# Designed miniproteins, single chains, continued (5), part 34

Each design is a single chain, and the fold is of that chain. pLDDT is the mean over its residues in the fold that is shown.

## One batch from the design tools (miniprotein)

Design m17237
Fold by ESMFold2-Fast:
Structure m17237 (fold): chain A 116 residues (1-116)
Amino acid sequence: SPLEEEILRVLDKLTEMVLAGKPVDEILDFLDAEMERLLARVTDPAEREKVESVGELLKGFIRAVGAARKLPVDEAIELLRSLVDALTAQLEQMGLPKVAEAVRAAGDRLIEALRA
């Protein structure tokens, strides 16, 4: 859907910022601005609710990534895997399977970067 394509674009940029080691507050500010911009373009109430829910889920994920950065690599990987599994399950339940797949791919990239 057009909504999923816009969310995928935001997720790709969030992944780039995380991989670049950007501070959590900078990533959250970017996410808030992008979600507000997306909400301004969405008029359907059900789609607006989905955008708001996705925004909150992604904010939680970014905060957890920040926490993982303070952990030993093995513990960080285990935490990120659990978070990706939980987030993808929620996104699939919301009817956003393309976003769920992209989150799993992003999670794999983040885990690979931690091992390098």
Scores: mean pLDDT 86

Design m17238
Fold by ESMFold2-Fast:
Structure m17238 (fold): chain A 79 residues (1-79)
Amino acid sequence: DYLEKGKELFEQGKLEEALEYYEKAIKENPNDAEAWLERGKVLFAMGKKEEALEDYRKAIELNPNYEEAGNAAVRVLTS
């Protein structure tokens, strides 16, 4: 699926391609908190801290108990 393909591309350092697949995953299911979290991770790797924080905030809004998204936001704020 798009989310898993995005993760594979991110692991390969193909940031722009990973971003495209995560955008497709979000378009298919905009309530998938994991897709927002994973897009945020790519944006942070690209140096887009503010955009990454917005995506992490969206992931937390969709799943308030999403520890990984909260931890990701803290990492950006302390970087």
Scores: mean pLDDT 87

Design m17239
Fold by ESMFold2-Fast:
Structure m17239 (fold): chain A 81 residues (1-81)
Amino acid sequence: SSAEDQAFVEKLEKRVKETIKEAKELVKQGKTDEAILLLEIELGMLRIWRGVALLMGDEETAARIDELIKEVEEEIKKFKA
């Protein structure tokens, strides 16, 4: 991956971590539906970027984004339980 692709994935990783933190705070406030929506929006954006990485032939970046997708999906499952 290029240095720019690596920097971009690092920004996505940071954003996912902050978004999950925000979603957990929303659940604590009784705003579970808003928390789920926030994570589902993030999930949609990650899927788009994963698709772009695959189209560009960057399997390493796509694999890293897939790990972020799985992390967000697991948090959504926890909130829907």
Scores: mean pLDDT 87

Design m17240
Fold by ESMFold2-Fast:
Structure m17240 (fold): chain A 68 residues (1-68)
Amino acid sequence: MVSPETLAKAQELFDQAVQAAKQGNLEEARKLALEAARLLTEALPPHLQPDPEEAGELLFKKAVKLAE
């Protein structure tokens, strides 16, 4: 089961990643996106869990796109 608290924290980290990307701080944006991806991955059933590194990279790319 996905806890509302875990989802809220992941969303907060992703929002911070978008803000960091808007400021041109791509290193911080990547770090925050990876943390959000880890929380989301842990919330999924084992058979639906993506590679955390790939999920983090996908969220980072999305944060950068939203910042543009």
Scores: mean pLDDT 76

Design m17241
Fold by ESMFold2-Fast:
Structure m17241 (fold): chain A 93 residues (1-93)
Amino acid sequence: KEKEEVRKLVEKLIELGLVDQLPPLAQRMADLIREKKEIEEKLKNTDDWVERFLLLARLQDIEIQIDKLAEELINGHPEVVERMKKLLEEAEK
């Protein structure tokens, strides 16, 4: 699947509290997604332009890492992506 679909799968599994059942690559992606949300929240509450610049730079680095992990999952570990899909399907029953 596309990188965006893998990202959405991990986000849904985070919401359902199933991250601990994920393989290490998917857990690392979940940790980065959580950090991204924390930075986005800080950006909403920060008016200091220097601090905003530093937060935006960190956010860009996190986005690059998330994209790289999604690509590694799709190209190197399609069985992990299928496992995540099954885990989400079972949780939605």
Scores: mean pLDDT 81

Design m17242
Fold by ESMFold2-Fast:
Structure m17242 (fold): chain A 66 residues (1-66)
Amino acid sequence: MKAVIKVTKGKVFDATTGEIYEVGEEVVLEGNIKIIKREDGEVVVTNEDTGRQYLFSEDGAEITLE
C-alpha cells in the first residue's frame, strides 16, 4: 500500500536515518506499512519492507492511506 504523512503542527522524526521533517513537508511510503498508535498519542509508522520507522504526535501530522 501507499501512505503519505503530512506534517501539520509538529515534526516527523525518521528513527532509522535521523532525518527530521518540518511543518509543510511530506513523507511518502510504499510497501508493507504498519501503523501503531500509542496511548500517549505517539504514532509509529513502519515500512516493514525497508525497516524504516517514522515517529510523530497524532496532533502533529496527518496520515493518508492509498
Scores: mean pLDDT 82

Design m17243
Fold by ESMFold2-Fast:
Structure m17243 (fold): chain A 71 residues (1-71)
Amino acid sequence: AMTKEEIEEAGRIYDELYRKFQELRKKAGKNNDIKKYSLEYLKAQIEAAERLGDEDLVEFYKKSIEKLKKL
């Protein structure tokens, strides 16, 4: 079970990630630089996963970045 403090921190991480998603989506739709903004969002997801202590998710997103770089 998560503590109240852990739940509140997860909520803040989620809000930050959602705001970044909205910003990057708007930029991607405006100039069609989808790869650049996808990389920025994946980096934000890694930071969020690290803050949550989800090491499996961190590895997953790191692999996603490497795949995206090869495109």
Scores: mean pLDDT 74

Design m17244
Fold by ESMFold2-Fast:
Structure m17244 (fold): chain A 74 residues (1-74)
Amino acid sequence: MSKEERQKLIAQAVGLAIRAIGHIIDGDLEGARESVERIRELGKKAKELGDEELAEEIFKLAEKIDEKVKEAEE
């Protein structure tokens, strides 16, 4: 994929991660889960565009945030 597409995916993933953390702090676990799902969609898109390394990093980010959502539910 292009350098510009890669940078856009990274920026979107980081933005969604910040949003998800904000939702967790506010107690909006539904909003946090929606943000995690969108991060996973970006990881899938990176993989489809041939950047498996970026996809792996985005999926790891989503998993870490999803773990924090689950901790906040308990």
Scores: mean pLDDT 84

Design m17245
Fold by ESMFold2-Fast:
Structure m17245 (fold): chain A 103 residues (1-103)
Amino acid sequence: MRELIETLVEIVLRAARGEEAEIPADFPAASTELGAKLSIVFGALMEVAHLLLQDPSVSEEELEEILREVGELAAELLEQGLPVGEIAERLAEFVREIRERLA
């Protein structure tokens, strides 16, 4: 579980640096429960990366630290066995808090 989240964080970090990044072919399909949860996590990571990249005061190190924090929260939520809707709500709340800190 955690290794899948760490892979998503690394993909988003590479994309944020303008590097070519690909989701592994062996990743769970979005039609599965795990794949659906990972799709929500990927969306949240991409939204956070987009928000942080718009702020010139945010360093690459801070961007990496915040994306890893989002990944850690996501891993904890998935390990708790929460439904996809609850994971989406918890991650959306965290993204909102990041947005408010940058405003």
Scores: mean pLDDT 78

Design m17246
Fold by ESMFold2-Fast:
Structure m17246 (fold): chain A 59 residues (1-59)
Amino acid sequence: LTPEVKAENARAAEEARRAAEELRAQAADPSLSEAERQRLAIGAEFLEMAADVSRYLAE
């Protein structure tokens, strides 16, 4: 990969990690329904996987 593409993937990995952390924090809210918490948790897992792939491509 080009240096530019590696830099973009590194940034994408950090953004996805932050987004996953935010969804995890929202999922911890006890006022949410079980279905809402489950949806947020699934979203966080997807973003964590995307961050792992982007981090791999940045190397």
Scores: mean pLDDT 80

Design m17247
Fold by ESMFold2-Fast:
Structure m17247 (fold): chain A 68 residues (1-68)
Amino acid sequence: MEYVEQAVEAARAGDPVAALKYLMQALKKDPKYSEGFNRLAATLRELGYDAEAAIVEDMAKALGIEVK
């Protein structure tokens, strides 16, 4: 769970690449962790990183995770 908080913090600090790194670490612990994908995608869009948000959404879709 801490990895998702680190991902959100990294995105807000202006480092979307680090945010994706932390999300991947969270996913390795729980491949079905949909909350992390939803939260990070929303945060990236709020910060204007639309391309990175789309990547997170596409990754979730490929894994069968529902992202709204």
Scores: mean pLDDT 72

Design m17248
Fold by ESMFold2-Fast:
Structure m17248 (fold): chain A 82 residues (1-82)
Amino acid sequence: SGVEYAKEAKRYVEEAIRAAAAGDVEAALEYFAKALEYAKKAYEALKASKDEAEKAKTLAALKEADEVALAGAPIVRATPRP
């Protein structure tokens, strides 16, 4: 479901931030690529759904993923590719 995809996106954002904080640029980029893929799937599920409660849950989960990404952005952007 869209909610499950959004939760996976958030999980991968958290993993990417952890990898970036550890200086593992390659792992951070791979986790962010996975996060973006799941976010796209969540958004497509959101667009296809006619269930307003499911849409609200998917939007809330995507917002949580976005908030985590924004909080971690200084760490990720400060970690240049070697």
Scores: mean pLDDT 76

Design m17249
Fold by ESMFold2-Fast:
Structure m17249 (fold): chain A 78 residues (1-78)
Amino acid sequence: SEAEKLAAEGEKYASQGKYEEAIEKYEEALRILEKEKGPTDEEVLLALLNLARVYEEMGKPEKAKEVLARANALLRKR
C-alpha cells in the first residue's frame, strides 16, 4: 500500500540520519493509515512507535514522549 511504501521510505531516511525526512514520511503514512483503517489499528500504532524512535534519535525526548503517550492511549482504547 502507499502507507507501507511511505513507512519504508521513512525507515530508509532514518537509517541515513535524515531524521526530518523520516518524520515527514512517517507522518504521511500515519495520515493515510488513520483515514483508511482508523486510529486504533495496529499499523497506526507501529508508525507511532517508529516516529517516537526517530524523535529520540534526534535528541528530542519531549516529542518522543508525546508520540508514545498517543500510542499508549490508543492501546487502552482497543
Scores: mean pLDDT 83

Design m17250
Fold by ESMFold2-Fast:
Structure m17250 (fold): chain A 81 residues (1-81)
Amino acid sequence: SMLSSMEILEKLIERLRAESDDPGVAAAVAGLEHELRLWKEEGVEPSLEQARAAVEMMAALTLDEAQAAWLRAEFDRIVAE
């Protein structure tokens, strides 16, 4: 991927906001924004594995199985760009 891990997450958040108004997806977005904020405040550049772990955590906490599969697919699609 030509994108950094933070840029991948920012693009994922933008895409999720544009494509879904579901409350569970909104909660996942809020969680991902919180993680990005913490990394930025602490001056930490996350690895791709850390970014993926954050996505998996939000999927497990806020989404049903179909929504989680969709979120993972969007993340993987952005990583492949």
Scores: mean pLDDT 82

Design m17251
Fold by ESMFold2-Fast:
Structure m17251 (fold): chain A 66 residues (1-66)
Amino acid sequence: TTELAVQLVRRELTEMGVSEEDIEAVAAAVRADPSPEAARRAATQLGLSEEQIEAVVRAVETAHAL
């Protein structure tokens, strides 16, 4: 579900020390389009690291697989 994707994204980025402002921006993008492509685009646009971008994409893919 979209809510599961958002929850997993929020948890991963919080553990990685990303600001709450950036976490909310990625969460909003995932709520609008819960695709791995949209998540990657949002994280890249915010200037997140490659590791953070991969964590976001993996979280969204995991939510879709469940």
Scores: mean pLDDT 83

Design m17252
Fold by ESMFold2-Fast:
Structure m17252 (fold): chain A 73 residues (1-73)
Amino acid sequence: SLPKTIEEAEAALARAEAELEEAKEELEKAKEELKKNDSLENIAKLIAAELRLIGAEFDIELYKKKLEELKKK
């Protein structure tokens, strides 16, 4: 569920920011693996890592917007 309080939104944002850092590390590792071996498996891992990064960026944007809305209440 979306956060309902400012404290919940701040906690959700902090978790999403941590997820973004992990996603960036996963993407970097996937890029390095692909450089060493351009296998279909490594291409699939890169795509998965890019999708994870997009999801994390979306969650950060969503929680920032929700935090702004909650501060107006």
Scores: mean pLDDT 85

Design m17253
Fold by ESMFold2-Fast:
Structure m17253 (fold): chain A 67 residues (1-67)
Amino acid sequence: SDVEIRVARAEAEEAGRKAGDEELLRLAVESAQLGVKNGRPELARRAAEAAYRGDLEEVREALEESK
């Protein structure tokens, strides 16, 4: 849903800003959007939570699984 994509994106953006890492923010947003679009909202949530922790590796894994 468009609402779910917007929410996931907003959460990923906020997490990335708190981490202070532009690349982490970019990857987290991309992972969150793909997860929701592909019917896997659990991957969007995982990406946002990993971004809050500054865990770049986990964000990358969520992105790969979202494809």
Scores: mean pLDDT 74

Design m17254
Fold by ESMFold2-Fast:
Structure m17254 (fold): chain A 63 residues (1-63)
Amino acid sequence: KVEELIEEARRKAAELSEQGKVHEAAEILRKTSELEREYKEGADEKEIVERLQKLIEEGEKAR
């Protein structure tokens, strides 16, 4: 689930970049990479899932 959400967030960032919203895309990618690192370091999965879903929602709003 976490890995699927990370891929979804990265796809949203790619779509934003294709629209010329490169700054928004870069911000989503940065935050996604930070959450992936936190997850691998033993952060609470539920919290990581909620924060990834929020990032995906932000990407949708920026479209």
Scores: mean pLDDT 81

Design m17255
Fold by ESMFold2-Fast:
Structure m17255 (fold): chain A 63 residues (1-63)
Amino acid sequence: GLRAALEEILTEKGVLTAEDAEELMRRFQASPAEVLSAALDLVAEGKGEISDEALQFLLEQMR
């Protein structure tokens, strides 16, 4: 699912990029809020970080 794919990206790269966020939204038909929520949970767990570009992209998609 979305969370498992996010964990894989963060394990491999340490950071979620805007391109990764867009791909996850497309692949899982997930809303920007769902991707952001799952990513923030993983950041809180110390699994990685969200790039400023990914954060900006997701926030823009929610407008």
Scores: mean pLDDT 85

Design m17256
Fold by ESMFold2-Fast:
Structure m17256 (fold): chain A 56 residues (1-56)
Amino acid sequence: SGEELAALARADQAAASEALMRATGLSPEELGRAILAAGAGLSGAEALARLARALG
């Protein structure tokens, strides 16, 4: 679920990034752009958590 992936993003950003790429089919570059769009002004972990909630 998105909430579970958001919790993972705060604990282990690399594992959450890998899980999101597998779930969505996004490349690392595409994921990076999506993280920036979801969490402008946030830390990387919080931006990734926000994206995970939006996609789950």
Scores: mean pLDDT 78

Design m17257
Fold by ESMFold2-Fast:
Structure m17257 (fold): chain A 68 residues (1-68)
Amino acid sequence: ALDDEILEALALIWIGIAKIDYYRKNDPESAIEGLERMKARVEASGAPVAPRLVAEIDELIEKIKKDL
């Protein structure tokens, strides 16, 4: 199982990748796909930090979707 430290690090890396895809490459679809994939992994982990990470990921997905 992923511990909280590893899960936080992975989530932050994927959030960073999503921001690069969205803001630099103008690729919102790849950004959303990557974030949704990471969200699924975070939710499946059952880690104590998972609800907070899911909320952060959801907020970014919503922001990207709103911008189209």
Scores: mean pLDDT 75

Design m17258
Fold by ESMFold2-Fast:
Structure m17258 (fold): chain A 68 residues (1-68)
Amino acid sequence: GLEEGKAKLLEPPTEALKEAEKKGDEEAKKKAEELRKELEEAIENQDNVKALKIAEEAKKLLEEIKEK
C-alpha cells in the first residue's frame, strides 16, 4: 500500500539519522535532530520532494561522521 511504500522509502534515512545521533559528536547530533524534525514535517505535509532531499542530506551526514 501507499503507507508501506513510504515507510520503505523513509526507513534508510530514518536509520541513518538515528545512527548519526548515537555515534556523532554534539554538533552532528544537533544536525541529525534538525534533519529528523524536517523529515517528519515533510512526511506530514506529503512533501515527497523535500523528504527525498532530507534523506540525501542524512546520508551525507553519516558519511561525514564515519570519516572522523
Scores: mean pLDDT 69

Design m17259
Fold by ESMFold2-Fast:
Structure m17259 (fold): chain A 90 residues (1-90)
Amino acid sequence: SYRERMIKTLEGAKEMVLRLGEETGHEEAAREVAELLDKAIEAAKKGDLESAVEYTRKAAEKARESGSPILAQVAEETYEGVKELAEKEK
């Protein structure tokens, strides 16, 4: 299902964000982004796709504020993908 793809996308994004945060010295920002992605994962598992999209949007905003272009890129791409999958699950 598109919901299962969304959950896998969010889990993969969380792992990537934490790894990139460690590699680039943005561990604190990556942790905050990962916490928001965890909330998105839990919302998606409950079938609350609107909340999953919203938490992913907040994760992208937090990543942008970090000053790390790569964290911002990963989080923004994740947000666009999650948003598209939520539309297709309707």
Scores: mean pLDDT 87

Design m17260
Fold by ESMFold2-Fast:
Structure m17260 (fold): chain A 66 residues (1-66)
Amino acid sequence: MSALERSEEYLARAEEAFAAGDYETAARYLDKAVLVVASREGIDAIPEELRRRIEELAAKVRAALA
């Protein structure tokens, strides 16, 4: 599985956790989505759509945990 595919999977799990009201689990999966791409610098370019989705969910999770 590519870093991009793994990131998409973690993002999907984060979105599911957020929808369920589990903001801590959402934050954990969101961190994993970012980390898996960051840990493989030079292997892939993150599509703007994926970056945008990660940023939007991160903002929502931060607002919910504030």
Scores: mean pLDDT 75

Design m17261
Fold by ESMFold2-Fast:
Structure m17261 (fold): chain A 54 residues (1-54)
Amino acid sequence: MAALEKALEIAIEIGERDGIVDSVIAALEEAYRRETDPRRKEAIRAAIERLREL
């Protein structure tokens, strides 16, 4: 769980700084499809929504 949270934070930060938002969103969507835990899915979904609002 902690590793996934850290990865999501880094992905958002990289997307904001470097303008690679679409690539990061695609990676998060793939992670969302593979995730079965609803809490982790919610965290991934929130990250995707935040990136789409940039």
Scores: mean pLDDT 71

Design m17262
Fold by ESMFold2-Fast:
Structure m17262 (fold): chain A 93 residues (1-93)
Amino acid sequence: LEEIRELVEEVRAAVEAAKKAPPVPLSSEEVARAVGAVLRAVGLQLDYRENKEIVELLEELIKLLLEAMRLESPEAVEKGIEAVDKIEEILRK
């Protein structure tokens, strides 16, 4: 759980930095990748629904990734996608 919390905190830091930066328009491909990551995170919430802490951490990550998309920050979006990828790897172990 600590590794997952650290990943969510890294995404939160990227989103906070994005709030202070000018927006950079996201490409349709970048939006599609981010939406795909959100859907994968939702799938993980379903798979691990009996673990309340995992479900809550994934909910926070989904919210941060959506905020990164709304702020139009490719860097924060990429951090969010990487966090989903790493969480999938952690949970497969």
Scores: mean pLDDT 85

Design m17263
Fold by ESMFold2-Fast:
Structure m17263 (fold): chain A 70 residues (1-70)
Amino acid sequence: SEKEKEEMLKALEELYKYNLELIEKALKEHGDREKAEELKKKLEESYEKMKEKLSKELAKALKEVVELRK
């Protein structure tokens, strides 16, 4: 359902933000700026891929359910 999609996307966004905060805290404590920037970039790329995949997969599942009921 649309509500389930919104809840999953929100959970994914919260997880992304949490991991960003952990990277920033590690940078503040250990000072490895280059590694922190690399991890942030990888995290952002992974988040965007998961967000796109989730949106496409849910749209496909919804289309299949509608087709099956005809």
Scores: mean pLDDT 75

Design m17264
Fold by ESMFold2-Fast:
Structure m17264 (fold): chain A 72 residues (1-72)
Amino acid sequence: SELRKKILEGIALILRGIGLILDGELLIEKGKKEGDEELIKKGEELIKRGEELIKKGKEILEEVKKKEEELK
């Protein structure tokens, strides 16, 4: 069903977002240890992208929940 596809999409976005945040935090740690400002900036960009994906995934899941409530 279309609703199931949206649920899977929302979950996938949240999981990908978490992965990007973790990768970003690891890059920031590495950049701080090596004194590499470019790695720190790259890590900060990954964290921002990950947070945006989590937000989008949550919004999709909220929309699905509202539609399920309207059909019951």
Scores: mean pLDDT 88

Design m17265
Fold by ESMFold2-Fast:
Structure m17265 (fold): chain A 71 residues (1-71)
Amino acid sequence: SEELKKFIEKLREKIRELEKEIEELKEQLKKAKEAGDEEKAKELELEIQFKEGMIALLEGVIAYLEKILEK
């Protein structure tokens, strides 16, 4: 359905937003490591891992929905 296709597009947009946030966090992580701020670096690594996990879950949802659309 067109509604399901639009929903998948919204999920892909959410993934792109998360990917941009991860890139910003990775740049912050590099700066924290260069500054020797181990606590800040650990916090940033955990936030990156959490957001990467969210992307993986959303990609799984998209794959399932696309499989339904192929039927």
Scores: mean pLDDT 89

Design m17266
Fold by ESMFold2-Fast:
Structure m17266 (fold): chain A 58 residues (1-58)
Amino acid sequence: MKLKINAAKSMSDDEAESLKNAILSAKEVADEVEIIKGKEKSKEETKKNAEKKVNELK
């Protein structure tokens, strides 16, 4: 299953990879995670959206 996470445009590539790896290791519910930069207003909103999507999959 592929998860798409909206991320802040200001998020660095390293920060996006860290978030992606945290989601993959923490839940094991997704085979792939895609970070879409420019769709969220802040890094905090990015983290909230990632948590929400991961929790929806359970």
Scores: mean pLDDT 71

Design m17267
Fold by ESMFold2-Fast:
Structure m17267 (fold): chain A 70 residues (1-70)
Amino acid sequence: KQEEALKLLEKAIEAAKRGDLESAIEYMSKAVELLGGDGEETRASLRSLGDPETVVRSARVVKTHVEEKQ
């Protein structure tokens, strides 16, 4: 579950770097759901901000939290 979430966070970062904001938001939201968070709220929040850089930053923060729980 955590490993799958990390892979989705990586995909979200890659999609955001490509300018594919929709895919980036979907990957990020799914990763948050796998980690026990609210993916729907995450999706709505990121969509409101509408910025690929914000998705990259948020994904890195979540990834750090998952890795810190080692």
Scores: mean pLDDT 77

Design m17268
Fold by ESMFold2-Fast:
Structure m17268 (fold): chain A 62 residues (1-62)
Amino acid sequence: MLEELIETAVELARKLARNEDAKRVLAEYFRKEILEDENLPLSEEEKRELAERVAEAVLSVP
């Protein structure tokens, strides 16, 4: 689940983010969606950790 989410975010970054501004916006989009997702069976601390991991994965896409 968590690994699949990171892989999906990275794949979207490769297809949709064509410059650094687009990657930044995409990373912040995923951070916000994860933190605000009330259906995720994760604690607030776990959500923050997941959001950071996904954001960093998106920003690291070449």
Scores: mean pLDDT 73

Design m17269
Fold by ESMFold2-Fast:
Structure m17269 (fold): chain A 82 residues (1-82)
Amino acid sequence: MEELVREAVRVALELAKEASREDQITILGHVIGLVGAMLEGDWEAAIRELEALVKHAREIYGPDHPGVKRLEELLERAREEA
């Protein structure tokens, strides 16, 4: 789970480099929430933050963006490991 969360953070930060300032703030907010949940061992909270991150990334970049697809794959794996 921790490795999966670290990969999701990496993908989200790469997406943020392409984003507007407003979208960067949204993405970084979810990244902070995801890291906080991971540090507390709250994997249910981590999955909720990853779900929110995937939703917002889809709204910003569209469902066909490679980074969005990668986040969706990581979310599915997180649900299987929970």
Scores: mean pLDDT 83

Design m17270
Fold by ESMFold2-Fast:
Structure m17270 (fold): chain A 92 residues (1-92)
Amino acid sequence: MRAEREAAIAAFEAKMAALADRAEAAGVPEAAALVREAARLAVEAARLLAEAEETGSEELRREAEELAARGEELLARARALMAEAGVDPTVP
């Protein structure tokens, strides 16, 4: 269970790092910064959610949901900036 979660987090981090590197290479450093921050928030949210499931803490679950929502907002903004610059935000 934990190993599967860590593997999923590592795969997600690698994918987001590749997206951020592509944004920088395309001349959109603001999008790269947003992708990196979104990835950080998503990983933190995933870990807090796992802890909430283990402890039954509704407060930690709420904090995880808030961080996940913030990460999704930043990622959406990054994708919009990349699209405006002519960069495909969906290609790995």
Scores: mean pLDDT 81

Design m17271
Fold by ESMFold2-Fast:
Structure m17271 (fold): chain A 98 residues (1-98)
Amino acid sequence: KEKLKEEVIKLAEEYKRMMVKMFEELGFPKAAERFEEVSEKGIKKLKEKLETASEEEIEKYKEMLKEMIELVKDAEKNRREEVEKELREVEEEERKAE
């Protein structure tokens, strides 16, 4: 039971870190700071809920956080592919101008 609680908190911390980094990389440092503050309060509240939660409820939080992390990973992958495509299009346009 304690290990499951620790896993949920680790996933919540990972999600927070990924989101903060994403906002910073996109050039929104104020959004990153705001998200960190809100998520830190959310994690504290989550820790309190986990103390009285059933093992089944803790498993549901774990699955939710895993899905949220996968969503961020998918969004990052799509952004990288779009940037790479734009860079290739710019190179092709420069070659056509010569």
Scores: mean pLDDT 78

Design m17272
Fold by ESMFold2-Fast:
Structure m17272 (fold): chain A 104 residues (1-104)
Amino acid sequence: MKDEIYKVIEELEETGLELVKLVENKAPVLKITSLLFRMLALVTELEYLMRKAGVPKEKIEEVNRVFREGFKKLIEAIKNNDVEGMRKTIEEMKKKLYEIVDSS
């Protein structure tokens, strides 16, 4: 059951790194926005899977906090063309998500 959750976390990381690549290559805003919406869809899927797996509400709320803070930092990094800041934010989010899931 945790395997499905880890798979979505990995898909989130892969999508985030593709977003970094698009920003680095100065891709059109529409492509960047499309990946951001894909990440939001994956967040919704992750929360659904965690709830279905019986993860405590407090842990799901902790995941929501990680995403709210992480997306805020990610958007600021995109606005500043801070590619390294984007990579660091994605790595920190992934680490925190694994810590939450492993403790559940």
Scores: mean pLDDT 84

Design m17273
Fold by ESMFold2-Fast:
Structure m17273 (fold): chain A 69 residues (1-69)
Amino acid sequence: ELLDRVIELVKQGKLDEAAELLSQVTDPAERDALLAEIKEKTGLSDEEYRQLRAKVLELQLRRRRAEHP
């Protein structure tokens, strides 16, 4: 129940922890669908949604650099 955990973290303002869980979703299309559902269910502003998405992308880049330094 990844979606439920992420929604709870977002409601608590824990965007970094929410981004960490979302970054585990490897399929970009599935991740974007989850992000859209989270925005709808949590009522995130466009700015908060942008921040969450940016954190997810940063975590993905860090993982890739750790694998291919």
Scores: mean pLDDT 78

